# Designed miniproteins, single chains, continued (5): the designs that were tried, part 70

Each design is a single chain, and the fold is of that chain. pLDDT is the mean over its residues in the fold that is shown.

## One batch from the design tools (miniprotein)

Design m18420
Fold by ESMFold2-Fast:
Structure m18420 (fold): chain A 67 residues (1-67)
Amino acid sequence: MDQLAQQMQGLSPRQQQVLALGMDLLADGASDSDVRQAVTQKGQQLGLSPQQTQQVYDLARQIHAAL
């Protein structure tokens, strides 16, 4: 739990927007593939690197799994 909170605090505003999208889609029951696609597209639109997008996606999945 502490690690997830710390990772969220370290995100840029753009990364936070992508995280919020990923979290909302996971909570809505979207497939892992659909979440990955949406997060990747949003990350590209906001100028995030593939690595930053992957970190946000991984964090969203970790938070969802902890619920």
Scores: mean pLDDT 78

Design m18421
Fold by ESMFold2-Fast:
Structure m18421 (fold): chain A 93 residues (1-93)
Amino acid sequence: APSWEEVNEVVLKVMKDLDAKGMPATRISGFALQVIGALVDFELAQEGKQPREQVIATIDALIETLRELAEEYGVDKENLERLLEILEGLKAA
């Protein structure tokens, strides 16, 4: 699984890209909360406190949101692909 430092770095890069493209702060905050929710669900599942199905559903919803935001605002390709790779890796863990 990717490190928390690696996840945080890539998420911050994506958020900066979205801000630079004019995404409203309220929507960036919504995206950040969705990321936090997915990471919390992942950690709870690693501790056996959350079912795998919940983590997969949360990550799939985040991937869908990320793809929609990238289409609407345009995210740097390398940052987008890196975050998608991380999220798919969390689903496989």
Scores: mean pLDDT 82

Design m18422
Fold by ESMFold2-Fast:
Formats: sequence, structure tokens, C-alpha cells
Structure m18422 (fold): chain A 83 residues (1-83)
Amino acid sequence: MEEKIKKARELLEKARQALENGDYDKAVEYVREAIKVAQEITDEKERNELLAQAYRVLAEIYEKRGDTEKAEKARKMAELLSE
């Protein structure tokens, strides 16, 4: 499981870098890959923490793109996955 956790974190870092560079489409792709990898994590707490982080990044990407409805949905998903 360590490799999947590491891969998800690396993908989220790439997503944040793409977001910082204004490459929103690439940032979304990295976040979606991170979500897929995170969903394979068997430890529920670790999985939910990584998924929450991924959805927070996704919400920020959608907000910057002007996709307000998608941003709101992603924010709610992150809140659901958090404590």
C-alpha cells in the first residue's frame, strides 16, 4: 500500500504544480489519476484523507476555471471525506 499512497501524493503534487502554472486541464487529469489510485488504498482513514485532499485541489481548479457548480460539488465531497 505504501507505493499507492506515495503515487497518489506525487500525483497531487503534480496537480498543484499544474494549477500554479495555469494548466487547469492537466491539473484535473492529475487529480483524477490521484483519486483512482487513492480509491485502491485499503486503509479507510488514509484513503479518505488522500481523497479529501484530491477533491480540495479539484475544487480549486474548477473555481479558477469558473466552473462554480463543479467546484461546489468537489468541496462538498472533500468535506464528506474529512472528519
Scores: mean pLDDT 85

Design m18423
Fold by ESMFold2-Fast:
Structure m18423 (fold): chain A 88 residues (1-88)
Amino acid sequence: LRERAIKLIEEAKKIAEESLKTASGQKRIYLESALNNLELALTHVEARDYEGAIRYLEAAKKMAELAGDSETVKKIEEAIELVRELLE
């Protein structure tokens, strides 16, 4: 489960990075913020701090929503569901 959560977060980062290549202005700022929060979420999953990971994933989802990046949002939602399964 933890390995799958890490993989989903890495996939979300990859999608957001691709979106960032064509983004400009405020959308770019939101995507950069989403990527920073995904990186923090990954660090917390690796540390087995699943509550912290969920908080950063929720923040990343909000930033991706503001950027209008529905694909990144969907992948983050998948990661949140999987990390919630790790909370007992």
Scores: mean pLDDT 86

Design m18424
Fold by ESMFold2-Fast:
Formats: sequence, structure tokens, C-alpha cells
Structure m18424 (fold): chain A 110 residues (1-110)
Amino acid sequence: IEANLEKIEELDPEIAKKFKENFEKIKEEIKGTVAEIIAALLEELPTSDRPGLIRDLATFLAGLENPSEEEIEKLKEAARLIREGRFDEALEVLLELSIERGIKLIEEGV
């Protein structure tokens, strides 16, 4: 958690602040997984063909409150895909999660 949080602070201090403010609303078991995903998203941002989408997803995850067991399962799957180098598949899982939470990405944000 600490290593990923430090990486997030170096890459985007505002997203790091949002994530820290939201710590009490995230279960301990998933905090590390969320931090890992956010760090990976921000690390890919400079070389992505979809920088707006990636930043929107990182922002969404930093503010994620009280995820359900189903959402926790999807977060763990996205982290697994990232660890395996399957970043595009991880983005699809995160997009599905964000849509299900009622967040819609506009064309200008992608």
C-alpha cells in the first residue's frame, strides 16, 4: 500500500489526496488493490492513446466509497490483469465497474 501510495503522490498529488481522504470508506482488504490499480493507471497515462479515460478511471477509483462484494471481485480481477501485463483487459473491467456505478464517460473525457 505505502509504496503504491507514494507512487500515486509522485504522479498525481490531487488523486493521492482524494484517495487518502476516502481511506475510511474503503475496506482494509481492498485498499492495497485500489492503490495498485490507481498507480498502474497513472504510470500508463503519459504513453496512452486514451489519457482522458485513464485519468477519469483513476479519479473514480480514488473516490470509490463502500464497494460491494461484486465490485471488490472486479477490482481484484483488474489488479490481476494489470500484474499479468493485460492492461487493456483491465481497462475493460474498470470501465464496466464505472458504468455500473452510474458514472458515464463523455466523448470529450476519453
Scores: mean pLDDT 75

Design m18425
Fold by ESMFold2-Fast:
Structure m18425 (fold): chain A 64 residues (1-64)
Amino acid sequence: MREMEVLGEARVGDLTVRIVRDKEDPEKYYAVVEYPDGTRHEVLVAESEEEARKALENIRANAA
């Protein structure tokens, strides 16, 4: 699995969401959503650190 740099983490209900940067492609930022059963889903969310931090802030603001 690729080594990722973690920018931040949020818990949304039973889900753990991490915003990570790909060390091989430092301009690509992903949201890694981990389900309680251990299933993970990765989604490209930003191509800049500022956008990635804004996405993390939005996730935290919508955490129930």
Scores: mean pLDDT 75

Design m18426
Fold by ESMFold2-Fast:
Structure m18426 (fold): chain A 68 residues (1-68)
Amino acid sequence: SAETEAWIARAKAATGDRRNGLILELHEVHGLSQKEIAEALGVSVSTVSNHIKRARELSERLLAEAEA
């Protein structure tokens, strides 16, 4: 979809936590597999897995801080 393509373009242009978050959203919201994201971004599947892990770790940390 045009929305998914726009999100891929944003992920390609982004760095750090924003890139991690956009990659997580491509996987969780847009339903792309880690392999599909890896192919779209021109990176390895393990790189995508690491970006997703970092995004989840940040989300969990922010949620824990909000509950404190």
Scores: mean pLDDT 82

Design m18427
Fold by ESMFold2-Fast:
Structure m18427 (fold): chain A 86 residues (1-86)
Amino acid sequence: VKEQVEALMQEGHDKVGDLAYQQQQTVQALLLLGLSKEDAEKIANGEWTPELQERLLEAAQKVLGLKTEFSEVDADGVEVPVTLAE
């Protein structure tokens, strides 16, 4: 409880000082998800269209899938193709 309160206070203090850094991190994360630089920039600027919403959701779903597959590593350090039920 006390640790969570301390973290929230520190995060609140840093947020007002590092707002620009948070915005840049958002753009970089969107680029890593596979979105185009133009789409990432529009989202960071607060532009929100149905097309951007669809692409963002698809990109997030693909990243989640890839992360799950990459988490499965054989004893020899080779990627194991696993089929998840869901």
Scores: mean pLDDT 59

Design m18428
Fold by ESMFold2-Fast:
Structure m18428 (fold): chain A 113 residues (1-113)
Amino acid sequence: MKSNGEILEEGREVAIKHLEEFVKEHPTSLVKELYSFTIELMDRVVEENKDASLEEIMAAIERAAGKAIIYARGLAVELKVSEEYAEQLIEEIQHAFELLAEKIRKEYQEQKA
C-alpha cells in the first residue's frame, strides 16, 4: 500500500517530466524561470499535504496552479512576450498541474478498489 507521500511524489514526477520536455523544446530564460517556480510550488504541495485528504490535496493543487499562472502572466509582461505566447505558456503550466492531479486521483482510486 502506497503512503500519501509516495502518491504525491509520483504525481510530482509525472508533472515535472512533462515540464522538462517543454523546457527542452523551448529553452528560453522565461520558460526556465517558469519551470523553476512551478517545481517550487509542486514541491510545497508534496511537502505540506503528506497527511491531507484527497479533497485537501486537490484544493492545494488548484491554489498552486493559480499562483503559477499569476507569476507566468507577470513574468511574460516583464519580458515583453506576446499575449498569445503567454497564454500558450499558461496552458502548459495548467496541463502539468492537471497531470499531477490526475496521477494522484488515479493512485487514490486504485488503493480503494
Scores: mean pLDDT 83

Design m18429
Fold by ESMFold2-Fast:
Structure m18429 (fold): chain A 61 residues (1-61)
Amino acid sequence: SALEEELERATAELIELMREAGYPESTLQSVREAAARAKEDPAALRLMLALVRHEIARLRA
């Protein structure tokens, strides 16, 4: 779905920003796993996309 593709794109961007900010690979892996689980439920997918977008904005500030 378009929302799944957008979550994948946003999650990839968040992972890059978090790596640049010095987060450990274990934290990056947890983010990847959380995003993958969120794809199983439309409500969880929408919430995860909102949280990922919020975190991207925070890291870019």
Scores: mean pLDDT 87

Design m18430
Fold by ESMFold2-Fast:
Structure m18430 (fold): chain A 73 residues (1-73)
Amino acid sequence: SLYFLLALYVRQQLSKYVDKETASKIAHEVLKLLEEKRFDDAKTLVENAAKEAGQPELAKQLVEMIDELKRLL
């Protein structure tokens, strides 16, 4: 599913900046929120995670990707 692919991408990008366990936990929660159609909560989660990792441009990209998924579905 597109939700699963986005969650995998979140895990791959965050694992560059945080430990793999933390990245996996965040990606799992993102997938859950997307499957529940809680797009704004998913955006808040990825934005906070990327900003806490010191990556504001990644935060912006991940938020834009979730907005695009919401438009397509």
Scores: mean pLDDT 88

Design m18431
Fold by ESMFold2-Fast:
Structure m18431 (fold): chain A 86 residues (1-86)
Amino acid sequence: SEFEELVAEAERFALLSTNPYIRGILGEILRLARRTGDVELARKMLELVKSKENLPEEKQRKIFREVRAAADAGDGEKALEILEKY
């Protein structure tokens, strides 16, 4: 239920966003939620991503790369730290 809600919210946000890095970050958050089962951590990360649309593209690209690396490691806490840093 909570995972389905998170997926639906992320998909709606992705459809409204023209930014490929924001869409990429959303995909990595969903991947982390699937791998860790930590839906609440993923929801907090999703809320932080919504604030990143107005950042310079270089910063968005950097966030995407760092979050993807954390997701590859299954490290949700590290992904959250990255999103909070900006």
Scores: mean pLDDT 80

Design m18432
Fold by ESMFold2-Fast:
Structure m18432 (fold): chain A 87 residues (1-87)
Amino acid sequence: TKAEEVTKNMENIKKINPEVYEELVEKLKNAETLEQMIEAIEEVIEEVKKKIAELEKAGKDTSALKETLANLEKIREILLEIKQSGK
């Protein structure tokens, strides 16, 4: 199910980057609508993208952050599909 796919991507983020996971959970806890959940995930995605850009400019490895970003983007895609299917 889409819920199982979201859960799997959340578990992957928790394993790779516990700090990003905790930030995402806190933002999602305050989201009451699907639109707010999408906004929450997009905010975390932008923060991760900024961190990747900062580290790449410093010549540092970003592999783990890019894997975290991929899982976040997959969650966003699933939430957008749920929104589209509901209309």
Scores: mean pLDDT 85

Design m18433
Fold by ESMFold2-Fast:
Structure m18433 (fold): chain A 66 residues (1-66)
Amino acid sequence: EISKIVFETSKKLSSFSLDDKIKATNALIKAVKGASLDDIKEYVKDLPKKAQEIVLEAARKILKIL
């Protein structure tokens, strides 16, 4: 379920700044709304590399459900 993916992703992002968490959350909302992986990758390019990887992995899981 999408809610489980969001919860687990939030746990993985816990050590990042509040601004980075907000950006990552907005990226996941875009994924749920049907944005492509390329669009999400472009949106999060300003995040730390590890945060980008966490977000893209979550987005891939969301796309498998949708």
Scores: mean pLDDT 82

Design m18434
Fold by ESMFold2-Fast:
Structure m18434 (fold): chain A 78 residues (1-78)
Amino acid sequence: MEEVVEELARRLGISREAAIALVATALAELGKDEEARRLLVEQLGIPEEALPLVFELARRYSPEGVEEAKRLVREHGF
């Protein structure tokens, strides 16, 4: 999972924190809600009740980033 986050950050020229939010949103959209929650809570310290807002903001401001994250997640066998 760290490899997916680092690759996305490099490809899009964004911060690691932004890449984590995009990868977590992609995981949630792929039905991997536990993995999405773990990334946001453990890596960014985001409280569980705020996760829906993070997903909404990621989809709103970087829909292309979420789609690229889905592609990378699938390529890495997740």
Scores: mean pLDDT 84

Design m18435
Fold by ESMFold2-Fast:
Structure m18435 (fold): chain A 103 residues (1-103)
Amino acid sequence: SKEKIERRLERLEAQYNALIEKLKDDPELVSKLKEAYNKFREKLASLDEQTQLAVLDKFEAELEKIGERLQARVAERPDMTPEELYRELAEEFIKALESLLKD
């Protein structure tokens, strides 16, 4: 439904804004993330409701996989700083957004 899409987009935008704030000391990565996110949002807005939900489902599944990989990474590198973790998260987030643009 439209309400489900709106709630999911609000959550995505909140996550995106939180990530931008964590990366404030890396303006190049912030710029790249903003470009990928804006292109993703533009493409998503051009799709019908059912396709938007399918794309969001695929994106959430990719985010879950990213979370699992980062958790494994932290277990292997307990010395990893929060800044390093957020940079790796941002790079994976950009890759996920760019992958969805190709479909």
Scores: mean pLDDT 82

Design m18436
Fold by ESMFold2-Fast:
Structure m18436 (fold): chain A 80 residues (1-80)
Amino acid sequence: SMSEKEKKEKLLFLAGAIVAAVPLALEHGLDVGPGGLRALERAKEIIEEAKKKGEDMKPYEKGKEEGEEAVRRLLEELAR
């Protein structure tokens, strides 16, 4: 079973990926649907709570880098 610490780190990473990926996709005219918009709002809540509690933000920073890279690769594919 995954520990509570591991769950928090994984959620913070995923939240970072979502807050980087979803706005970048929308800025470039990609549809993320209502589910994507709800995921973005929930991800923002997770990040703000982690910051308020003084949690390690390294998983968030790594998630942001991965989310941005993933969307940029898809944008490059669409531009071909």
Scores: mean pLDDT 87

Design m18437
Fold by ESMFold2-Fast:
Structure m18437 (fold): chain A 78 residues (1-78)
Amino acid sequence: MDEKIKKAKELLKKGEKYGEQGDYKKAAEKFKEAAKILEEAGLDNSANAARQAAIQVEKKELSPKNARDAVLTVLDDE
């Protein structure tokens, strides 16, 4: 479980980095990858937060930084 959480956090960080470079499509893809890993870890609330973050980032309704922060907040409470 801890290894999956670490991998998901690394993917969320990569998503933020791609977004900083203006690649919102790749940022969203990294958030979707993080969601899959979180779901495999049984962290359904965090996985759902990551999926919503990916959608909002792809629509440019949420910055990649704020998207990552939102997912990390849910993950810390789960």
Scores: mean pLDDT 83

Design m18438
Fold by ESMFold2-Fast:
Structure m18438 (fold): chain A 74 residues (1-74)
Amino acid sequence: MDSAREAEITAQTLLGLDPESARKVGEIVAETSRRMEEARREAEAAGLPREEILERRAEIGQETVQQVNAIAKK
């Protein structure tokens, strides 16, 4: 369970983000967790194989990394 709070603390501590940017990272992580869980439920309901579920979750994760990097002003 990676919580939005844990992501916020990690962003502030490891990435050196200001509190406002760290909160945005926390919000993105919370939304990502929600989307991943929704995608898993939808894929299971559709009878998709485990590999397909993992691939869809990986895609959502990649989008999250891109959003976090944008906030970190890389």
Scores: mean pLDDT 74

Design m18439
Fold by ESMFold2-Fast:
Structure m18439 (fold): chain A 104 residues (1-104)
Amino acid sequence: MVEVKEFKSLEELIEYLKENTDEKDLILTLNEELAEFLKKKVKAKVEVLPGGLGLSDEEKIEAIEELIKKYKPSKIVFIGDKSVLPLLEEVEKRTGVPVELLTI
């Protein structure tokens, strides 16, 4: 089951990532500006999920599976809203990689 953590601010979310992720972890977001900002702040690998508009859920899952094959992460941290939960549950089920969702 995907762990969900809710933060009051972007600053609290970033401090959480600094303390609770390392270079073996993969952080995913749909926001390119957030990804570029996080790359400067955290040790984890940061990737933007490709073209979040217009991809099917299956295509998004396949894109995440390819990133898992590339990076072999210990866990995935997704930054987004709760609407992505069913997609993230399917990723965790198919791959066995733990997934955490961070929301603001």
Scores: mean pLDDT 83

Design m18440
Fold by ESMFold2-Fast:
Structure m18440 (fold): chain A 96 residues (1-96)
Amino acid sequence: LIEQGEKKLEEAISLIKSGADTGLSSTAIGVAGGYLNDAINNYIAAKDFDGAEKGLEELRKTVESLKSKLSDKDYQNALGLIEAGRLILEMAKEMS
């Protein structure tokens, strides 16, 4: 579960970086959202809330570092995915 969470997070980060470099950011962000959701769900199932928070912070730092390469819309969409993941994580913490 934690290993699968880490792998899915790495895929999400890789896709966003590749999208920024290739001009396919909108598509990459959409696909990365699926990987991020899988990552968060794996961390929650493992009850590794610290790992999930660290992963979301790493993704946020990656998105911020790419701000100059992303359109305003793509940047906001990427931040929206991170915020959605954070909300899912907070809800899971309250249920635990």
Scores: mean pLDDT 79

Design m18441
Fold by ESMFold2-Fast:
Structure m18441 (fold): chain A 69 residues (1-69)
Amino acid sequence: MSAEEYYQKALEAYEAGDHTKAAIYFGRALQLDPRNEELWQGFLDFLRDIGAPESALQDLEGLRREALA
């Protein structure tokens, strides 16, 4: 599957309320396309919306900075 296919699956899982599956698909999309700003933003927005802890958001922001450097 492409990064775009995983991103679509992540959004479908998110709409279905399957947060675990959504997170897995977002992660796989980023593994395939780690320099895609839109994917990082989508994953961060998802984590904020589901109430993920600040530590998880900070870890993802750190990974984003490394990937985009």
Scores: mean pLDDT 82

Design m18442
Fold by ESMFold2-Fast:
Structure m18442 (fold): chain A 69 residues (1-69)
Amino acid sequence: SAEEEARRGLENGIRAARAGGGAAGASTAHDLKQAGLIDPELGDRAVAAGQRPGGAAEAAEELERILRA
């Protein structure tokens, strides 16, 4: 289902942000947004967080907020 795909994508994005940095989290958020699996506004927030210097933790937190919604 779309919800299961979104959950898996978000979990992968959170791990990627924490292990590989904010750009990895931003990339996942962008892909999920383009696929229509997450809210575009929340997705854009995660992308913006991940693109900032030192934004890995913030990107992970934004993705976790979407996952818990």
Scores: mean pLDDT 83

Design m18443
Fold by ESMFold2-Fast:
Structure m18443 (fold): chain A 64 residues (1-64)
Amino acid sequence: KEERLKELAEMILWIADKLHQIGVEVEKEFGLPATPLPDPSPEEREARYERALKLVKENFEKAK
């Protein structure tokens, strides 16, 4: 069960990265300078992953 939640969390992070990439392109099209984000630290990456897992788990719990 947790294996699936972990997979979904990874997919959510992947989608978030894609949305960020699209946002940067949209900002360029509107003439807004994109602010380069530094690579996330290992701790920050782990924190983001944990938050994604919590959100996925809570959404499934609340849906039922």
Scores: mean pLDDT 65

Design m18444
Fold by ESMFold2-Fast:
Structure m18444 (fold): chain A 95 residues (1-95)
Amino acid sequence: EEEAVREALAELEELDRELLADPSLRPAVLEERSREFEELAARVKETGTELSEAELLLASVHAVAYQEVTGKALPEEYQPLAERAVAALRRVAAR
């Protein structure tokens, strides 16, 4: 789990670095992350699967992208996933 969390954080850091180097990539990246959030939320709803801490960290970034792309508040069915993702970020930030 610690290794997966480290890999997820490294992926997010690399994404930030890429967007800083070429801001024109931002719309495409946001759209892709928005879709990934919908896929994660659908999987949780369908299977009731408990997400790993690494998956919750990625879900937090995807949730932000979804709101920015759609301009809408997260649907009620996605709120539990977003809340769990925020809790995971707080745990990692405290370390």
Scores: mean pLDDT 66

Design m18445
Fold by ESMFold2-Fast:
Structure m18445 (fold): chain A 63 residues (1-63)
Amino acid sequence: MAAAEAARREEAERLRRLYRELERQIEENKDDPLMVDIYESFRRMVVWLARRVLGLSEADLRA
């Protein structure tokens, strides 16, 4: 039980870091619509994965 909770917390932190990195890449490349679209696709995948596997919302990833 405790080990499963710790693993879930670690995965949540990993996904939060990835989400923030993708948001930063989108902002950094905002003048390139193709790059923005690519990074937004990755961000949508991260949100989907967090929701599906960990039950986290996009707001939870921003917290």
Scores: mean pLDDT 80

Design m18446
Fold by ESMFold2-Fast:
Structure m18446 (fold): chain A 70 residues (1-70)
Amino acid sequence: MAEAEKLAAALASPDPEALRAATRQWLELIAATPDKQKALEMAVLLGKAIAALSPEKQALALAVVREWEA
């Protein structure tokens, strides 16, 4: 719960670099999570947090996700 609130606060930042960094940190936490069910729950939380952002911020966060998958 606290981790999801920290993610939401970081994504609400007016600094686009802070948003990019927070998105990447959350993806790294998902990758480091050995429990596949927990990792899936974290991925769902990230998706919901991104969906709540403005279109401009969504584009920045999704670019980080695509860079991570490459």
Scores: mean pLDDT 77

Design m18447
Fold by ESMFold2-Fast:
Structure m18447 (fold): chain A 60 residues (1-60)
Amino acid sequence: MTEEQLRAKAAELAAAGKRKEALEIEVQIGLAYIMRGVGMPEEKVQEILEEANRLAEAAL
């Protein structure tokens, strides 16, 4: 799952009035960016993005 795809889902949630859920997804995207920057294994970064996707799909 890409950060771009998750941002698109967050935008859809915000447009649907689910602003809190959209912000939770944006926070997870930010966390993934920080974790990649500090040298966390990409597999762990992908786990964060997959959890964000699961939350987005559950909220849609």
Scores: mean pLDDT 81

Design m18448
Fold by ESMFold2-Fast:
Structure m18448 (fold): chain A 91 residues (1-91)
Amino acid sequence: MLPKAEVSEEELIELGKQLVGQVIAEEAAAAEDAAKLEEARALAEELAEKLPEEMARLGRRALEVGEKYDDQEKVKELVRKEVERIKKALE
């Protein structure tokens, strides 16, 4: 795992974007909703463009949770909660 001090903000934004897309894609797959898969990608792109600092923060926190718990479910729960918070910030 990359040391936090050496992880660029761009890398953290990309990680955050990937995690948002992954969580929504899993929800869409469970619901068999192809439209939600497309919305997941569009939302992840929009959040990275509008609130890159929030995406970088999400990526950084996901690295911390992943390192400590080695539990992908914990990471998914974190991503879901942060996405909800970020959506409220866009309102």
Scores: mean pLDDT 68

Design m18449
Fold by ESMFold2-Fast:
Structure m18449 (fold): chain A 57 residues (1-57)
Amino acid sequence: GVSEAAAKLEENKEEIDAAEAAGVRTVIDTGDVAAGRAVFEAKLRELGIDPALARQA
């Protein structure tokens, strides 16, 4: 639920920031924003966070 997603965002803030950095690095390396977004979303899923819930916040 939303409360569970919010708790995971707080607990994993450093890992989420690292996932965002990996996405940005992918954009720099490839020039493809969609590829960077896919990397970021894949990292969020590895943390057990639904990227769709993060986008609604």
Scores: mean pLDDT 70

Design m18450
Fold by ESMFold2-Fast:
Structure m18450 (fold): chain A 86 residues (1-86)
Amino acid sequence: STLARLVEALRAILAGEEVTLSPEEQAALEEIVATLKPLAEEMEKKGLSMEEFVELVKERARRGELPEELAELLELLEELRKKALA
């Protein structure tokens, strides 16, 4: 799936590997980031951390309500965000 490919690509980037995203993978990642960014900002305004949101998504994935790759993708995106701010 596209989510699984994005997870593998983000893991490699965080590990310091040279990864070139395909145009399709890059477009999918940009769409996901654009969708999640305002939601994350709104949650932070309400006093919910991005870490708490990731844990909620993980719990729902464990219950079979969401794909597990989505929880992992969000966790990797949060790590990349922290790295970009450092």
Scores: mean pLDDT 72

Design m18451
Fold by ESMFold2-Fast:
Structure m18451 (fold): chain A 71 residues (1-71)
Amino acid sequence: SEVDREVDKLVPYVRAELPEASDAELDAVVEEAKRLARSLVERGLLDAKSAARFAVMIEVESLRARLRRRR
């Protein structure tokens, strides 16, 4: 889908922002971002590119907060 393609374009950004995250944690962030972005597009709230950017930012910050609590 267009939304999944826009999220995939942001994968290098996710890796750069979360250098201490495991491969499994990074994969989970990408998959959750795809789910959130699809929901935003399906509800007519954002276009694919905007939804992908918003969802990636939210999921990255969510994992960053969890990683801070562990360390």
Scores: mean pLDDT 85

Design m18452
Fold by ESMFold2-Fast:
Structure m18452 (fold): chain A 74 residues (1-74)
Amino acid sequence: MLSEEKRKELQEKVHELLEEYYNNPEITKEELVERVRELAEEMGASEEEKENFIIAALSDAQYLEENPDEKIVL
C-alpha cells in the first residue's frame, strides 16, 4: 500500500498527465492508462490502488471531454 505522502505524489503526477493529455490531441486514452499504470507500479502501489488511479484518471478524462470548460476533479 502507498503511504499518504506517496499517494499525494502519485495524484500530482496523474494530474500532470491529465493536463498533458487534455492539451495534446496525439495522446490516446490508452497511452494515458499505460502512463498512470507505470507511475503507480514504480511507486509501489497495490493492484487495487493502480486500478483505482486508472479508473479515476479515465473518469476525469471523460468528464473533461464532455465538459471542456470544467476543471479536473481527480
Scores: mean pLDDT 74

Design m18453
Fold by ESMFold2-Fast:
Structure m18453 (fold): chain A 89 residues (1-89)
Amino acid sequence: MTPVQEDPRVARLVERLRELTKDEDPLVRLAAKGALEAISLARRYREAAVADLEAALDYLLENKDSEDVTLRIGAVLRLIGAALSLVYE
């Protein structure tokens, strides 16, 4: 049956993102859902794209508690942009 995780790093990122879809912050939930949708649409994973997504997720987690909405929006956009890079070929 599908889907089958091709990379353990991708599997770990998907699990972390799933937990964030239940977060109390609507921006964090939006970012996590957007990233999961982008990953679900990608047929091929690239190690560089996975590394970029990891960095973007860490950036979001670092800034999610910020009172500055602009920083939180920037973190959301960075995560979504990194996730979209998974469809690059």
Scores: mean pLDDT 71

Design m18454
Fold by ESMFold2-Fast:
Structure m18454 (fold): chain A 56 residues (1-56)
Amino acid sequence: SELERRIQQVQEAIDTLRGILERAKADPSTSQEFIDLIEDTIRSLERLRKRLEEEL
């Protein structure tokens, strides 16, 4: 379904950002502002995924 495709796309975006976040946290030169931005973005996408899953 279209919803299943959208859920998969959101999950792929979350997985990509989690990888970026792990590398960012491992790098002492990464700003806290950048880490916070990525964490906030992941949280927003997780909320979107939950809403889409509730429509199934």
Scores: mean pLDDT 88

Design m18455
Fold by ESMFold2-Fast:
Structure m18455 (fold): chain A 95 residues (1-95)
Amino acid sequence: SKDDEIVDKVIEELEEMLKELQKLLEQAKNDPRVPQSVVDELEDFVNDLEKQIKTLKEQRKNKSLSAGQALQLYGIRKNYFEGVRLEFENTLKEV
């Protein structure tokens, strides 16, 4: 169904977001200007997103996740991710 396609696309987009976040974390770990506390926060975000994706995949398998719920969660996660990414990239460019 179209709703199933939306849920599957949301999970795919979140997996791509996780890959980009993992890339950002690796860059942070290799930059001596980045405090360990910031690295730890990024690691927590990676772990939380990995757990969320796993949960969504299980809910999708069990057909317990609505398209509306998936889209709402995606919007929240994407907004936070883009904000974190932009602020972090700007900080590294200015320091």
Scores: mean pLDDT 80

